# Ledger of designs, part 86: designed miniproteins, single chains, continued (3)

Each design is a single chain, and the fold is of that chain. pLDDT is the mean over its residues in the fold that is shown.

## One batch from the design tools (miniprotein)

Design m11167
Fold by ESMFold2-Fast:
Structure m11167 (fold): chain A 85 residues (1-85)
Amino acid sequence: MKATVTVTVNTASGSATVTLTFTVGETVEKTLTVAGHEFTVTVSSELTEPNTAKVSVTADSGYTSQSTTIDATKDQTVTFNLKAL
């Protein structure tokens, strides 16, 4: 199965959106930049848990990492609201 997730990263200084398409059992990542900070968005899915995927956002500095679990069988949108450290 393939699914697409559109991830929006919101900070007090701005926002950016990235789209990731993944196949179940795959790990995919993309980077985006918001207000001079680089964020890595990772989607990880497992063949043993084919109906769920984990979406994580990691910052280079100044922000904490966040993650959420999504339905791996659907196209969907996820929004992360990140707070500065």
Scores: mean pLDDT 79

Design m11168
Fold by ESMFold2-Fast:
Structure m11168 (fold): chain A 70 residues (1-70)
Amino acid sequence: MLSKEAQELLDKAVQYGQGNSREDLVKGAEYFRELAEKFPEEVKANEQEIRGKFNGLILRGRVRGILAKL
C-alpha cells in the first residue's frame, strides 16, 4: 500500500500524464521520477497497479522505463 505522500505524487503524475502538451508530460514524468526516487520500495511493491494507471497514456512508456530501473 502506498503511503499518503507517495499516493499524492502518483496522483499528480497521472493527472499531468492525462495531458497531451509537452509541458504536462514533462511535469508528469518529473512527479513520477520523484515518486520512484523517494519511495522506490513502495513503487516496486505496487508496480502492477501503477502500470494500470498509465494504460492508454503517452507517459506509459516513460513510466515503464523508470520501473524497469528499480
Scores: mean pLDDT 81

Design m11169
Fold by ESMFold2-Fast:
Structure m11169 (fold): chain A 64 residues (1-64)
Amino acid sequence: SKELLLRVAARELKVSVGAVREAVELIKQGRYEEARKIAEKIAEKAGLSAEKVFEGLVNLAKKL
């Protein structure tokens, strides 16, 4: 389920489903700079690499 994938990603990144959905939607639209800014904010709060968060969101967008 697409919704299940979004919920799992939100839990792993410790953010809202809405934040993950917004980033995925921006990636699908080719708006990579805007999606990267969301990934940077998620990474700062979660203590993760912004590059890895962005790559994870791109991979998620490919599955949806």
Scores: mean pLDDT 83

Design m11170
Fold by ESMFold2-Fast:
Structure m11170 (fold): chain A 99 residues (1-99)
Amino acid sequence: SLSKEELLKAIAIALRAIGLIIEAELLGASDLIKEAARHVLEAARALLAGDAEGAIKNAEKAIELAQKAIATTTDPRDIALAKEIIELAKEVKELAEKL
């Protein structure tokens, strides 16, 4: 039930999540950030497969892990990555509600 524009948005989220995983590894980000980024990718994959429950579950886990990272780090790069992860995960949740 996703429109063509919403499907393209889900694809864009998946591609950005892959980029965030690579960036987190290259920058030596915290394990919380690396795990959160992987959960955004799994959330986007679930969304593309029409799995609303899987999309929401993985998006919520990404938000939880990213919020823990923000609470435990003073590294501005980790904070920036965590904030982007939270925003992408929120977009996945909004799209999943339309399934």
Scores: mean pLDDT 90

Design m11171
Fold by ESMFold2-Fast:
Structure m11171 (fold): chain A 105 residues (1-105)
Amino acid sequence: MSLEELVAALDALTEEIKKIIEEGKKNKKSADEIVREVADKLAAFRRAVLPRLSPEEAALLERFVMRVYETVKEGAEEKKSVEEMEKELDRLREEFIEELRAVAA
């Protein structure tokens, strides 16, 4: 897949995860429920994208998915604000895009 397609898919994933966190906090869902819903979205994204990537891009994706999962799990368990969790997600997204551009160059 192209870098542009991957970035667009990543943008969609990030917005879906943010929505899960926002709705989860608003509806007072448990940390476990929020983490499960995010894990499901990450697993679906990984299944769709991983077979279309180079080995180097695949390794970067696996690290990104793990870091996003850990960020959401820690944030939900520690009861961090939605704003703090979203800021960390935006940072992880930007770092991953930068790493992908470096590999593509």
Scores: mean pLDDT 85

Design m11172
Fold by ESMFold2-Fast:
Structure m11172 (fold): chain A 99 residues (1-99)
Amino acid sequence: MTIEELKERIRELTKKAVELAKEDLSKPENQKQLEEIAQEIEKLLEELRKMGAPREEILRLAGEFIEALALAAGVITEEQVAEARKRLEKHIRKAKEEE
């Protein structure tokens, strides 16, 4: 599996998790499926790390999953997601300037 295929699989699983979060998280079946998706994403992120993907890219994918899930569950707002992304981009830009 290529790095791009792993990234695409993570994005597909993130979309599925968001759909489950929008339905009804009080249902045990939906909670179990969400846990299984989270475990699969963790395994895929570890494979990306082993393949030499940059740490910043791995952290971004993990952050995107957490943010998307929290937004879908109503824990955070779209404004908070946008602000968090701006802060992350600023940190990435600063890190590149300090190379």
Scores: mean pLDDT 72

Design m11173
Fold by ESMFold2-Fast:
Structure m11173 (fold): chain A 65 residues (1-65)
Amino acid sequence: SMAELEAEVARLTALLGDPDPLVRLEAVQRLGSMLPVAPEARAPLERALGDPSPLVRDAARLYLG
């Protein structure tokens, strides 16, 4: 359901604040895979373009490009 997709996007968006860059990377990869069915994933992916880790930024760019 759309509500389940919105809840998952919200959960993954919270993980973008995790101190571990590998946790944030996993969140970006999952948000990116959801983008075709959950347009609300775009805003947190755009914020991830400014992440302190280049690995996280590059992953976000890949999904948005």
Scores: mean pLDDT 88

Design m11174
Fold by ESMFold2-Fast:
Structure m11174 (fold): chain A 65 residues (1-65)
Amino acid sequence: EEVKKEIERYKNAAELYRKTADLMEAASKQYEAEGLTVAAEIARQGAETMRKNAEDYEKKAKELE
């Protein structure tokens, strides 16, 4: 039962990171459209970091299955 809770926690974390990455990518495009180049780059870098975190949690969840 505890293992199932850990798997769910990791899957939920991965989903959250994926959604956050998508939002940051959308924000980056919006910032670029507005000429906010520095904000766009920060958002883009953040999206990449969030995607890597999602992949790590997806892998951890899979390893527990």
Scores: mean pLDDT 84

Design m11175
Fold by ESMFold2-Fast:
Structure m11175 (fold): chain A 77 residues (1-77)
Amino acid sequence: MSPDLAEVEKRLEEVKKLTEEGVKEKDIKKLEEAIRRAEELLREAERGGVPELVKKAKELLEEAKKALEKVKEEKKK
């Protein structure tokens, strides 16, 4: 499969925005969606063989996972 590089880059920006909004709003669902999208993008970037996109997707995935863990800890009753 040959993903459209412009579309993949746009989706990376959407994941970054979703992660930032999820942290600001402490929205667990937004952060879970950011993780899901980042995992999909990582798989697509790895299959496309584009090292720069793989690196960006991995960084976004790790940021989203850390953000989710922090928000979950802050929201514990």
Scores: mean pLDDT 78

Design m11176
Fold by ESMFold2-Fast:
Structure m11176 (fold): chain A 94 residues (1-94)
Amino acid sequence: SILNPSPIAEEVLELASELVRAILAGDLERAEELARRLVEAASKLPKEDLLAGEVAVALLLMTAGVAKVAGDEEAAELARRAAEEVEAALEKVR
């Protein structure tokens, strides 16, 4: 449950939040490192906590949309690619 997440699910949500902040701040080097860590954490999610991974994907897709509207194509592309890589990791857990 998202309201009572496992330690891995909490790590996924914390990393997603930090990644969104880094992308919106324009710290793309930190964002790339956080994206790698997020994908690794998402790959360790148990099936009962997949919702935490789906929330991370939704946050990243919303961030990509915001960055694109703001004219930041590089930030938008990073957020979109991170969302795709997280979703790919979740498919391996299903």
Scores: mean pLDDT 85

Design m11177
Fold by ESMFold2-Fast:
Structure m11177 (fold): chain A 55 residues (1-55)
Amino acid sequence: SMIDKLVEMALSLAEDNNLSLEAVETLIRSLSRMEKFSEEETEEILRRVREGYAK
């Protein structure tokens, strides 16, 4: 799904650029605003990114 791809891209970007979780969350919120995602979709992306970041 689109959400799955965004989560994978966000986690890859974080690893490649040594971004903190806070920086990644900021980027996701900005992207979600630009792409006009719903609040529910934005929170789902953030939830999955947090889970992946805690590996």
Scores: mean pLDDT 79

Design m11179
Fold by ESMFold2-Fast:
Structure m11179 (fold): chain A 69 residues (1-69)
Amino acid sequence: SNKEIALKNIEVALELLKQGDVVGALSALAEAIKVGEGEIKKLAEEAFRALQDGDVEKAIELLEKALKL
C-alpha cells in the first residue's frame, strides 16, 4: 500500500540520517512525501524542511513520530 511504501522510505531516511547521509535522507523523504497521505505525509514534509534548515535532530524526532502511526 502507499502507507507501507511511505513508512519504508521514512525508515530508510532515518537509517541514512544515523549514517550522516543527509542527501540520501532527503531523497528517501521525497518518495515518502510523494506517496504518503495525512499525518504521515505532513510529518515527512516537516522533516524534509527541518533537514533543509540543517536541523537534523528535529528531522529525526519527526520521523520517529511518523513511524509510531
Scores: mean pLDDT 89

Design m11180
Fold by ESMFold2-Fast:
Structure m11180 (fold): chain A 55 residues (1-55)
Amino acid sequence: SMEELEKLKEKLNRLGVLAKLQGHDDLVAEASELMKNPNPSIEDIKKLIERLEKV
């Protein structure tokens, strides 16, 4: 679970950087909030990753 969360946070961070370069400021803000949370929901991270992968 913690190892899975770490990998998901790494993926979210990489996709968030790409989204920022592409001007998706709203998705970047959502990614920032999840990364700022010490115990974010795994489901929320997966859901945002799926949205980021579609842009």
Scores: mean pLDDT 82

Design m11181
Fold by ESMFold2-Fast:
Structure m11181 (fold): chain A 62 residues (1-62)
Amino acid sequence: GMALPPATARVLQVLWEADEPLSKAEIAARTGLSQSTVSYVLANSDAVEVVEHPDGTYSIRK
């Protein structure tokens, strides 16, 4: 669909490749997406293994 599957895949790939916590700004820079798009993807990623850290960074389990 026109929903965010490609953007979600890009965000998850960046987190997978980094294997370290990244801020929204870092994810946006690495994916080429806006921070608002990254924020939307992360807010809807409760269905996948994305972890929000207390310092406001994000990572994914391998």
Scores: mean pLDDT 72

Design m11182
Fold by ESMFold2-Fast:
Structure m11182 (fold): chain A 105 residues (1-105)
Amino acid sequence: SLEEQKKYLEEELKKDPNNAAALAQLGVVLLKLGKYEEAIEYFEKALELDPKYEALLLSRIAEAYLKAGKYEEAIKYAEKALEIDPENEIAKEILEEAKKKLEEL
């Protein structure tokens, strides 16, 4: 379950607070739980610690902003992800959806 995954990741981070993979995974769990602001904080911390997954983490930040209804921020982060990885499917989907939502405003 998402709650069990959250608890496991929180215990892992208690042992190693700078585990970028665990921070990113906890961000995904928080995103799925609807805790978008918290998810963004964990993704940003993971991004600062390990740039290896920069495009993926930027696309996840964009997804969290989209789900939070912050469409301009979602576009900004999705475009940043695509500058690093033009084939990033998550970033492409978020960019399309965020632009469509912004046009409906």
Scores: mean pLDDT 88

Design m11184
Fold by ESMFold2-Fast:
Order: structure tokens, then C-alpha cells, then sequence
Structure m11184 (fold): chain A 57 residues (1-57)
């Protein structure tokens, strides 16, 4: 489950893996409000790093 993989990555401090996993969760289920909220929170708290990760995808 991509959503739980994202939570595990956050617990490990791996922002890149977390962003990738939450994006995969949203692609699988666009109505996953929690995955969307977490990803938007990461964009707000780490805007430059998140933008770099997304540009690398």
C-alpha cells in the first residue's frame, strides 16, 4: 500500500520516498483526502525540496 509506505518513509525521515509514495497513493485513489493533506503539508513545510523531488520524477 503506497499510503502506508509513505508513512513509513516519514517515520524514517526519508522525504523523497514519502513524497513519491504519497503521489503513488493519490494516483491509485485520487479521493484519498489524507494522502492529499499529508502531501500538501510536505509541500508547505519543504517547498524547495519537494519541488526538486517532483522535478526529478
Amino acid sequence: DAFFAGLDALAAGDLEAAVRAFLAALRADPDNALAREVLEGLRADHPEETAAILAGL
Scores: mean pLDDT 80

Design m11185
Fold by ESMFold2-Fast:
Structure m11185 (fold): chain A 85 residues (1-85)
Amino acid sequence: MKLYRQAVATAVAAQILAVGALLEAERAGDREAVERVQRLLEEIQRLSEELDKAIEEGDEEKVKEITEQLKAIIDEISRLLAEVE
């Protein structure tokens, strides 16, 4: 239960950061950054759907794998935000 809650919280955090990054890229007029963040939002959506399925199936190893992929996306968004500032 705690593992699954942490995974869901990570997915939500990734989406919030991605939306924030999209707003900053839009404000900066950086079309390349906007396109990169839009692709990351699509990947977060796909991973969130896979996470929901892994949780339903009780696949703890897959939940961990998806959580690490979401953390990697969070790191990439953080780098993009630094570039757009």
Scores: mean pLDDT 82

Design m11186
Fold by ESMFold2-Fast:
Structure m11186 (fold): chain A 80 residues (1-80)
Amino acid sequence: SKKGKINKYAGEILRLVMQDKSISEDAFAEISELVRKFLESQNFEEQLKIVDEILSLVKKYADKETQEKIEKLVEKIREV
C-alpha cells in the first residue's frame, strides 16, 4: 500500500539518523520528533512539508553519506 511504502521509507530515514555518529543526541531528538509527526499525519501534502524539514536538519547535522541516502529516500516518498 502507499501508506506502507511511506512508513517503510520513514523508518529507513530514522535508522540512518540513528547510525550516524556525527548527529548529536539533541539533533537526533529534533529529527525523530519530525519523523513521529510525519508518521502521525494523514495528509500527504503535510507529510511532504515535514520531510523537507527533516532534510533541512539532516543537511545541517548529518555526514555527506547519510545526507545522500536520505535525499534518495525523500525522492522515493515524493514519488509514492
Scores: mean pLDDT 86

Design m11187
Fold by ESMFold2-Fast:
Structure m11187 (fold): chain A 97 residues (1-97)
Amino acid sequence: SIAEARRALAAGDYDRAIELAEKTLKENPDNPEAYITLGDAYLAAGDYEKAIEAFKKALEVMGEDNPVALGRLATAYRAAGDEEKAEEYQKKIDELS
């Protein structure tokens, strides 16, 4: 189902990607790929608040130092116009290097 969600996202079918990611999370609420996919779909759709929420859930599941989830949070906050929060998450990534 996550492979189908990623295909829907690549095709620009954000509503389908969200539906498939949410269905996966109902069956496995600890699936980090599903939270990343959900966040990516919301980000592409311009729903930055929901994207941030999904990426924060990905970070909880993957661990607070996970560079993939941290990088997506930096991107989502920047897209939302919150440069200060984007820089905070980017600094966390830089400290892991």
Scores: mean pLDDT 88

Design m11188
Fold by ESMFold2-Fast:
Structure m11188 (fold): chain A 75 residues (1-75)
Amino acid sequence: MEVEKLKKEVEELIERAREAIRAGDVERALELLRELEEKLKKLAEKAKAAGREDLVREMLAKAVEVGRLLGEALA
């Protein structure tokens, strides 16, 4: 199932990005966040087609939190 596969990939990327930020590896975190952004865009398109907007909202909320942490690290 394509949506479920993308959801798992997004969750794994969010966890890896959060770990990289806490480790102070800003370069790695940026790479992971760029990949995450591309995966989230694909997930949003497919989740809408499947009627699973709740998944998109969950993933976006997690991505926003990771982005906020990265913003603090870069300040």
Scores: mean pLDDT 77

Design m11189
Fold by ESMFold2-Fast:
Structure m11189 (fold): chain A 60 residues (1-60)
Amino acid sequence: SLEDKVAEAVRLLAEGHSAEEVGRRLGLSPEQTAALRELLAQSEWTRAAIEAAVRAVLSA
């Protein structure tokens, strides 16, 4: 489900994994991985901001 993917992505990012590693593990497209990297670069590094960035990419 979307929520399961969001939870897994947030967990991986919280553990210090890169957007590229998250994209590889979740089977994201190169475009989705690039979008996640860009959103994370411009976001506050809080759980809420990370979750919002992940959800935006996976919902698009």
Scores: mean pLDDT 79

Design m11190
Fold by ESMFold2-Fast:
Structure m11190 (fold): chain A 61 residues (1-61)
Amino acid sequence: SEEERIEQMVEALRRILEDPHLTDEQKEAAAKAILDYARKHLSPEQVAELERRIEELLAEH
């Protein structure tokens, strides 16, 4: 489902953000890449949900 796809993308980004071997620039690039992918493959409502989830995740790190 679309909900599961969003959860998978958030989980993937969370693992990237928690990786001590990656730079802040690489982490920012990963977040942007996930969002760019979502804009091409998900509905506008799903992209908005993912953007909100990513914003909350970035605020925690």
Scores: mean pLDDT 82

Design m11191
Fold by ESMFold2-Fast:
Structure m11191 (fold): chain A 74 residues (1-74)
Amino acid sequence: GMMTEGGAEAAAEAARRALEEAPATQATAAAVRAIGEALEAGLRARRGELSEEEADELARRGAEEALRAALERS
């Protein structure tokens, strides 16, 4: 796929937590951002710009940042 396995898991976890902890509008925004970060990291890995490990780490950090931003706006 266009996402790494770790990136997909990080995005799913961030979306799940956002749905539990944030208003629906902010949860949706956090999920979209987390998915976007995971896709970007996966695409960069596919272009050879990042290793799969670096892409997974970047996706995880992006998902955590998206969740944090959603919770801070709540």
Scores: mean pLDDT 69

Design m11192
Fold by ESMFold2-Fast:
Structure m11192 (fold): chain A 94 residues (1-94)
Amino acid sequence: MKPSELEVLSRLRLVVAEARRTGDVAAALARLDEILAEMEAHYSPEEVIAALRLTISFIEGLLAQNPDLAPEARAALERLRAHLERAIERARAA
């Protein structure tokens, strides 16, 4: 069943929020890959890129608004951002 854009964006933001809270990058990356696979099955490459760009903007906002983030939380957010940037490049190549 095709998920709505709101459902996908909410799920992506929850993964980011959990990564910030737990610092568990491996679990967050695995969950992102599940969501990305579902998006790629139901969305066009342009729709995937748009959703990922919104999620990257959310991460950038968290980094900018929280300069006192624990090093583990900052590293987790930066790793998620890099992972999503690579996913955008893959979608653009499709």
Scores: mean pLDDT 83

Design m11193
Fold by ESMFold2-Fast:
Structure m11193 (fold): chain A 61 residues (1-61)
Amino acid sequence: SEERKEVEKKLGYKITDEEFEVAKEIADKLDEVARSFAERQLAKRPNPQMQQELEQYRKRQ
């Protein structure tokens, strides 16, 4: 997959399928935590700049 090739290119060495799956799971969990944190902050205090940044992030997904 393209994602695996990008990871291997950045690391400079080949990884196993199992290592790639673990790395992807960790990355996905970190993205979810970051999103939850941002949404929690917006719920407590509206911030137009942060709302715009979240909208741009969503458009890239």
Scores: mean pLDDT 68

Design m11194
Fold by ESMFold2-Fast:
Structure m11194 (fold): chain A 77 residues (1-77)
Amino acid sequence: MREELFETVRKAHEYIRAGKLDEAIELLADAVEKYTGVSREEILKMSEEEVREKFKDLPPGVQSLAILAVRLAKLKE
C-alpha cells in the first residue's frame, strides 16, 4: 500500500513537471477511487475540507492523494 501510494505520487509529480495537469489529476483521482470506492467524478466535485472530513479515518497517504487531486482540479478552473 505505502509503496503503491508513493509510486502514484511520483508519477503525478512527473506529469505536473511536464505540464500534464489533466493526466496528474486523472492518475490521482483514479488511485483514490480504487482505494476508497468513491468515484473520480464525486472526488473531483468535493472541496478540500469535504475530502479531509470524508477520508479522515483513512491512512494519511490516501488523504494526501485526494487533497492533491482536488487542488489540481480547482487550479484548472
Scores: mean pLDDT 78

Design m11195
Fold by ESMFold2-Fast:
Structure m11195 (fold): chain A 96 residues (1-96)
Amino acid sequence: MDEVMLGLALIAVGIAKWLAEQGKYQEAADFLERLIKRFEELGAPDEALAVLYDTLGDIYEKLGQKEKASEYYRKAADLYERAGNTEKAQEMREKA
């Protein structure tokens, strides 16, 4: 179950990055925010949510919304730490 939701999160990251490459940063953010809400409602694993929040932070940084980017990086750090991924949690803290 956890592996399926993580796989879907990674596919979503690919879609969001593709949209960002087309300059569609707001569309990428909107897509990720809708998916995060659904994943939270479904009780998605912390690592899947962390990956989505990490990418959302990168998108808001590209939009020049540094405060939102920092908020999402902090959420990703907490989720990565809970998932046992200390290296990724540290990377997110450095981005925030």
Scores: mean pLDDT 87

Design m11196
Fold by ESMFold2-Fast:
Structure m11196 (fold): chain A 76 residues (1-76)
Amino acid sequence: VERLKKIAEEVEKKGLTEAANSLRKAIDAYEKGDYETAVKYLGEAIKLLTPHYEELQEVYDEVVDLAAELANKAFG
């Protein structure tokens, strides 16, 4: 998912290294077809982004939407 890679770069640029690392782990899992692991790491990134919601609302909302889509693939 090219959009998620761009989000990880923007998050890292803002100094949120742990959130960016969780997003990258989610991307790696997604590229391997491991949607359960991808959803897990997207959830970790969401938790790390929650305190920054006002500054990163668009990024936060997009990560939440992607986590919901991947959860349907992993558990549906």
Scores: mean pLDDT 79

Design m11197
Fold by ESMFold2-Fast:
Structure m11197 (fold): chain A 69 residues (1-69)
Amino acid sequence: KKSEIARRFAAATILAVGADLLGRKDEAEKVKSLIEEGWKLYEQGKYDEALKKFDEAIDLASKAIREAE
C-alpha cells in the first residue's frame, strides 16, 4: 500500500510539473493543493483517502495537459 501511494504521488507530481510547463498554471496550483491534502491524509494514516486525493490530482493534471494549447 505504501508503495502504491508513493507511485501515485510520483505520477501526480510529474503531471503537475507537466501542466505548469505547458502554461496551465491555475490547474497546476490546484493539483499541488490536492497533493498537499493527500500528504496530510498520509501523515494521519488515512492511506485510502490519501490515494483518492492523489488520483484526483493525476486526473486533473492529465486533463489540463490534454487541454493545453
Scores: mean pLDDT 76

Design m11198
Fold by ESMFold2-Fast:
Structure m11198 (fold): chain A 80 residues (1-80)
Amino acid sequence: SSAQDYYNQGVALFNQGRYDDAADYYQQAIALDPNYAGAWANLGQVYAQQGRLDAARQYYQRALDLNPNSVAARQGLASI
């Protein structure tokens, strides 16, 4: 499976409210491609949904370091 495949599965699980499963798939995407900014941003959103705001900030910041134009990471940081 590709990093994109794991990322897409994570998105599907997140939309079902299955945040722990979504995090697992985003972590697999990052393991295959550490520069996958979208996976870092979405893992930040999982931690924000769980109330883990310090973890969420770190992951959103990593996403912005990789892709400064990440709308998801910018909006995520602005919301916490």
Scores: mean pLDDT 90

Design m11199
Fold by ESMFold2-Fast:
Structure m11199 (fold): chain A 64 residues (1-64)
Amino acid sequence: MDLAAEQEILKLVSKAIEAAEAGDAETARKYMEEAVRTGLESGAISEEGAERLREEMERLIEQS
């Protein structure tokens, strides 16, 4: 059951976005990599999905 993994991923992504908006690129990248790792290990996201999440995070950091 991937419900717990999905919830953890959403939580980590939310923390990453919040850090990026606050200008904390290091914390934003840390949470995003934790979300990607959790998603790939649990099967909740694909490798293509992981790459998309990384690209979106870098975009947010660049704009913040």
Scores: mean pLDDT 80

Design m11200
Fold by ESMFold2-Fast:
Structure m11200 (fold): chain A 83 residues (1-83)
Amino acid sequence: AEAHYNLGNALSSLGKHNEAVEAYKKAIELKPDFAEAHYNLGNALSSLGKHNEAVEAYKKAIELKPDFAEAAYNLGLALQAAK
């Protein structure tokens, strides 16, 4: 799970958002309660203009970690972009 999460972070830093989405999905497959992986999946989806999918990923991150302030903030931005 963590290796796929770290791979996703590296791919996202290179602007390879589609490949980052795949890596984060693998991290979530191995550890479904990985709040940070759901959050970074949301960030990668948002970077691809997939704002409705990003909203769902951020909601899942907040469900798993209710004190996740960055996820709550980015959820607000994604909801505005999904208009």
Scores: mean pLDDT 85

Design m11201
Fold by ESMFold2-Fast:
Structure m11201 (fold): chain A 81 residues (1-81)
Amino acid sequence: MLSADQYVAMVDDFAKYDRLSVSQAQDIVNKYPLSQSVRNAINQQLNRFSGYLTFDQVVSVVDRFVSPAARGQAQAQMGQR
Protein backbone atom coordinates (compact mmCIF):
# COMPACT_ATOMS: atom_id res chain seq x y z
CA MET A 1 0.00 0.00 0.00
CA LEU A 2 1.11 3.58 -0.70
CA SER A 3 1.55 6.07 2.14
CA ALA A 4 -0.28 9.41 1.90
CA ASP A 5 3.05 11.18 1.18
CA GLN A 6 3.95 8.70 -1.61
CA TYR A 7 0.48 9.06 -3.16
CA VAL A 8 0.58 12.90 -3.10
CA ALA A 9 4.12 13.00 -4.56
CA MET A 10 3.21 10.49 -7.28
CA VAL A 11 0.02 12.39 -8.22
CA ASP A 12 2.07 15.63 -8.37
CA ASP A 13 4.55 13.92 -10.73
CA PHE A 14 1.67 12.73 -12.96
CA ALA A 15 0.17 16.26 -12.97
CA LYS A 16 3.28 17.57 -14.79
CA TYR A 17 2.03 15.79 -17.96
CA ASP A 18 -1.09 16.33 -20.10
CA ARG A 19 -0.72 12.71 -21.28
CA LEU A 20 1.59 9.95 -20.02
CA SER A 21 2.89 7.00 -22.00
CA VAL A 22 2.72 3.67 -20.15
CA SER A 23 6.54 3.73 -19.88
CA GLN A 24 6.54 7.30 -18.43
CA ALA A 25 3.91 6.32 -15.83
CA GLN A 26 5.92 3.19 -14.92
CA ASP A 27 9.15 5.24 -14.61
CA ILE A 28 7.41 7.59 -12.15
CA VAL A 29 6.01 4.67 -10.09
CA ASN A 30 9.43 2.92 -10.05
CA LYS A 31 11.08 6.05 -8.53
CA TYR A 32 9.18 5.48 -5.27
CA PRO A 33 10.31 3.07 -2.51
CA LEU A 34 7.33 0.69 -2.79
CA SER A 35 7.21 -3.00 -1.91
CA GLN A 36 7.95 -5.26 -4.90
CA SER A 37 4.38 -6.69 -4.87
CA VAL A 38 2.71 -3.23 -4.92
CA ARG A 39 5.08 -1.93 -7.63
CA ASN A 40 4.47 -5.05 -9.77
CA ALA A 41 0.67 -4.79 -9.32
CA ILE A 42 0.62 -1.10 -10.36
CA ASN A 43 2.86 -1.83 -13.38
CA GLN A 44 0.56 -4.70 -14.45
CA GLN A 45 -2.48 -2.38 -14.32
CA LEU A 46 -0.60 0.29 -16.33
CA ASN A 47 0.36 -2.33 -18.97
CA ARG A 48 -3.37 -2.79 -19.73
CA PHE A 49 -3.20 0.61 -21.49
CA SER A 50 -1.83 0.28 -25.02
CA GLY A 51 -0.51 3.85 -25.50
CA TYR A 52 -1.18 6.90 -23.39
CA LEU A 53 -3.02 7.50 -20.12
CA THR A 54 -4.85 10.66 -19.11
CA PHE A 55 -4.07 12.12 -15.68
CA ASP A 56 -7.43 10.78 -14.39
CA GLN A 57 -6.68 7.27 -15.71
CA VAL A 58 -3.21 7.04 -14.11
CA VAL A 59 -4.50 8.45 -10.79
CA SER A 60 -7.38 5.89 -10.82
CA VAL A 61 -4.79 3.08 -11.14
CA VAL A 62 -2.63 4.20 -8.18
CA ASP A 63 -5.69 5.14 -6.05
CA ARG A 64 -6.46 1.39 -5.81
CA PHE A 65 -3.18 0.90 -3.88
CA VAL A 66 -3.67 3.59 -1.19
CA SER A 67 -5.47 2.80 2.08
CA PRO A 68 -8.69 4.76 2.87
CA ALA A 69 -6.92 6.50 5.80
CA ALA A 70 -3.90 7.46 3.67
CA ARG A 71 -6.23 8.60 0.85
CA GLY A 72 -8.08 10.92 3.26
CA GLN A 73 -4.77 12.36 4.50
CA ALA A 74 -3.54 12.82 0.90
CA GLN A 75 -6.77 14.60 -0.15
CA ALA A 76 -6.42 16.97 2.84
CA GLN A 77 -2.82 17.76 1.81
CA MET A 78 -3.80 18.34 -1.86
CA GLY A 79 -6.82 20.49 -0.85
CA GLN A 80 -4.75 23.00 1.15
CA ARG A 81 -4.38 26.43 -0.50
Scores: mean pLDDT 78

Design m11202
Fold by ESMFold2-Fast:
Structure m11202 (fold): chain A 66 residues (1-66)
Amino acid sequence: MLPSTPEEMQEKIEELRRLYEEDPEKAEEELLRLDERSLEDSIVAGMIYIELGVEKAIERSRERLE
């Protein structure tokens, strides 16, 4: 289930975005670690990953617009 407010989601996305910008592989490792810990964390990580994908798509669209 959804864990918290959109603000909480943004904080988690921000962390993953930073890792993704520096090293995408490290971001994937963090997601795998969450999956190993618990089912609930795995679900949350999956939702964040989807959200991050959307954010990346938006950023690429903005790049096109410049």
Scores: mean pLDDT 59

Design m11203
Fold by ESMFold2-Fast:
Structure m11203 (fold): chain A 62 residues (1-62)
Amino acid sequence: MKPPTERSLRIAEATLRELGIDTSGWSEEELKEITEKLDEENIRLLERGVEAAIEEGRKRLE
């Protein structure tokens, strides 16, 4: 299994923030564990959202 990328960590943080979850009380280990699950289950939905934003003429997320 590959470790989570910096991109997937940022996507996970944005998702948690949108849900109103305060991650300031979380350790990096806990955040990494949730990002691995998000990378497998949710990243497909998040990537589709990113593609829609790119089609609107926004900057690419790299």
Scores: mean pLDDT 61

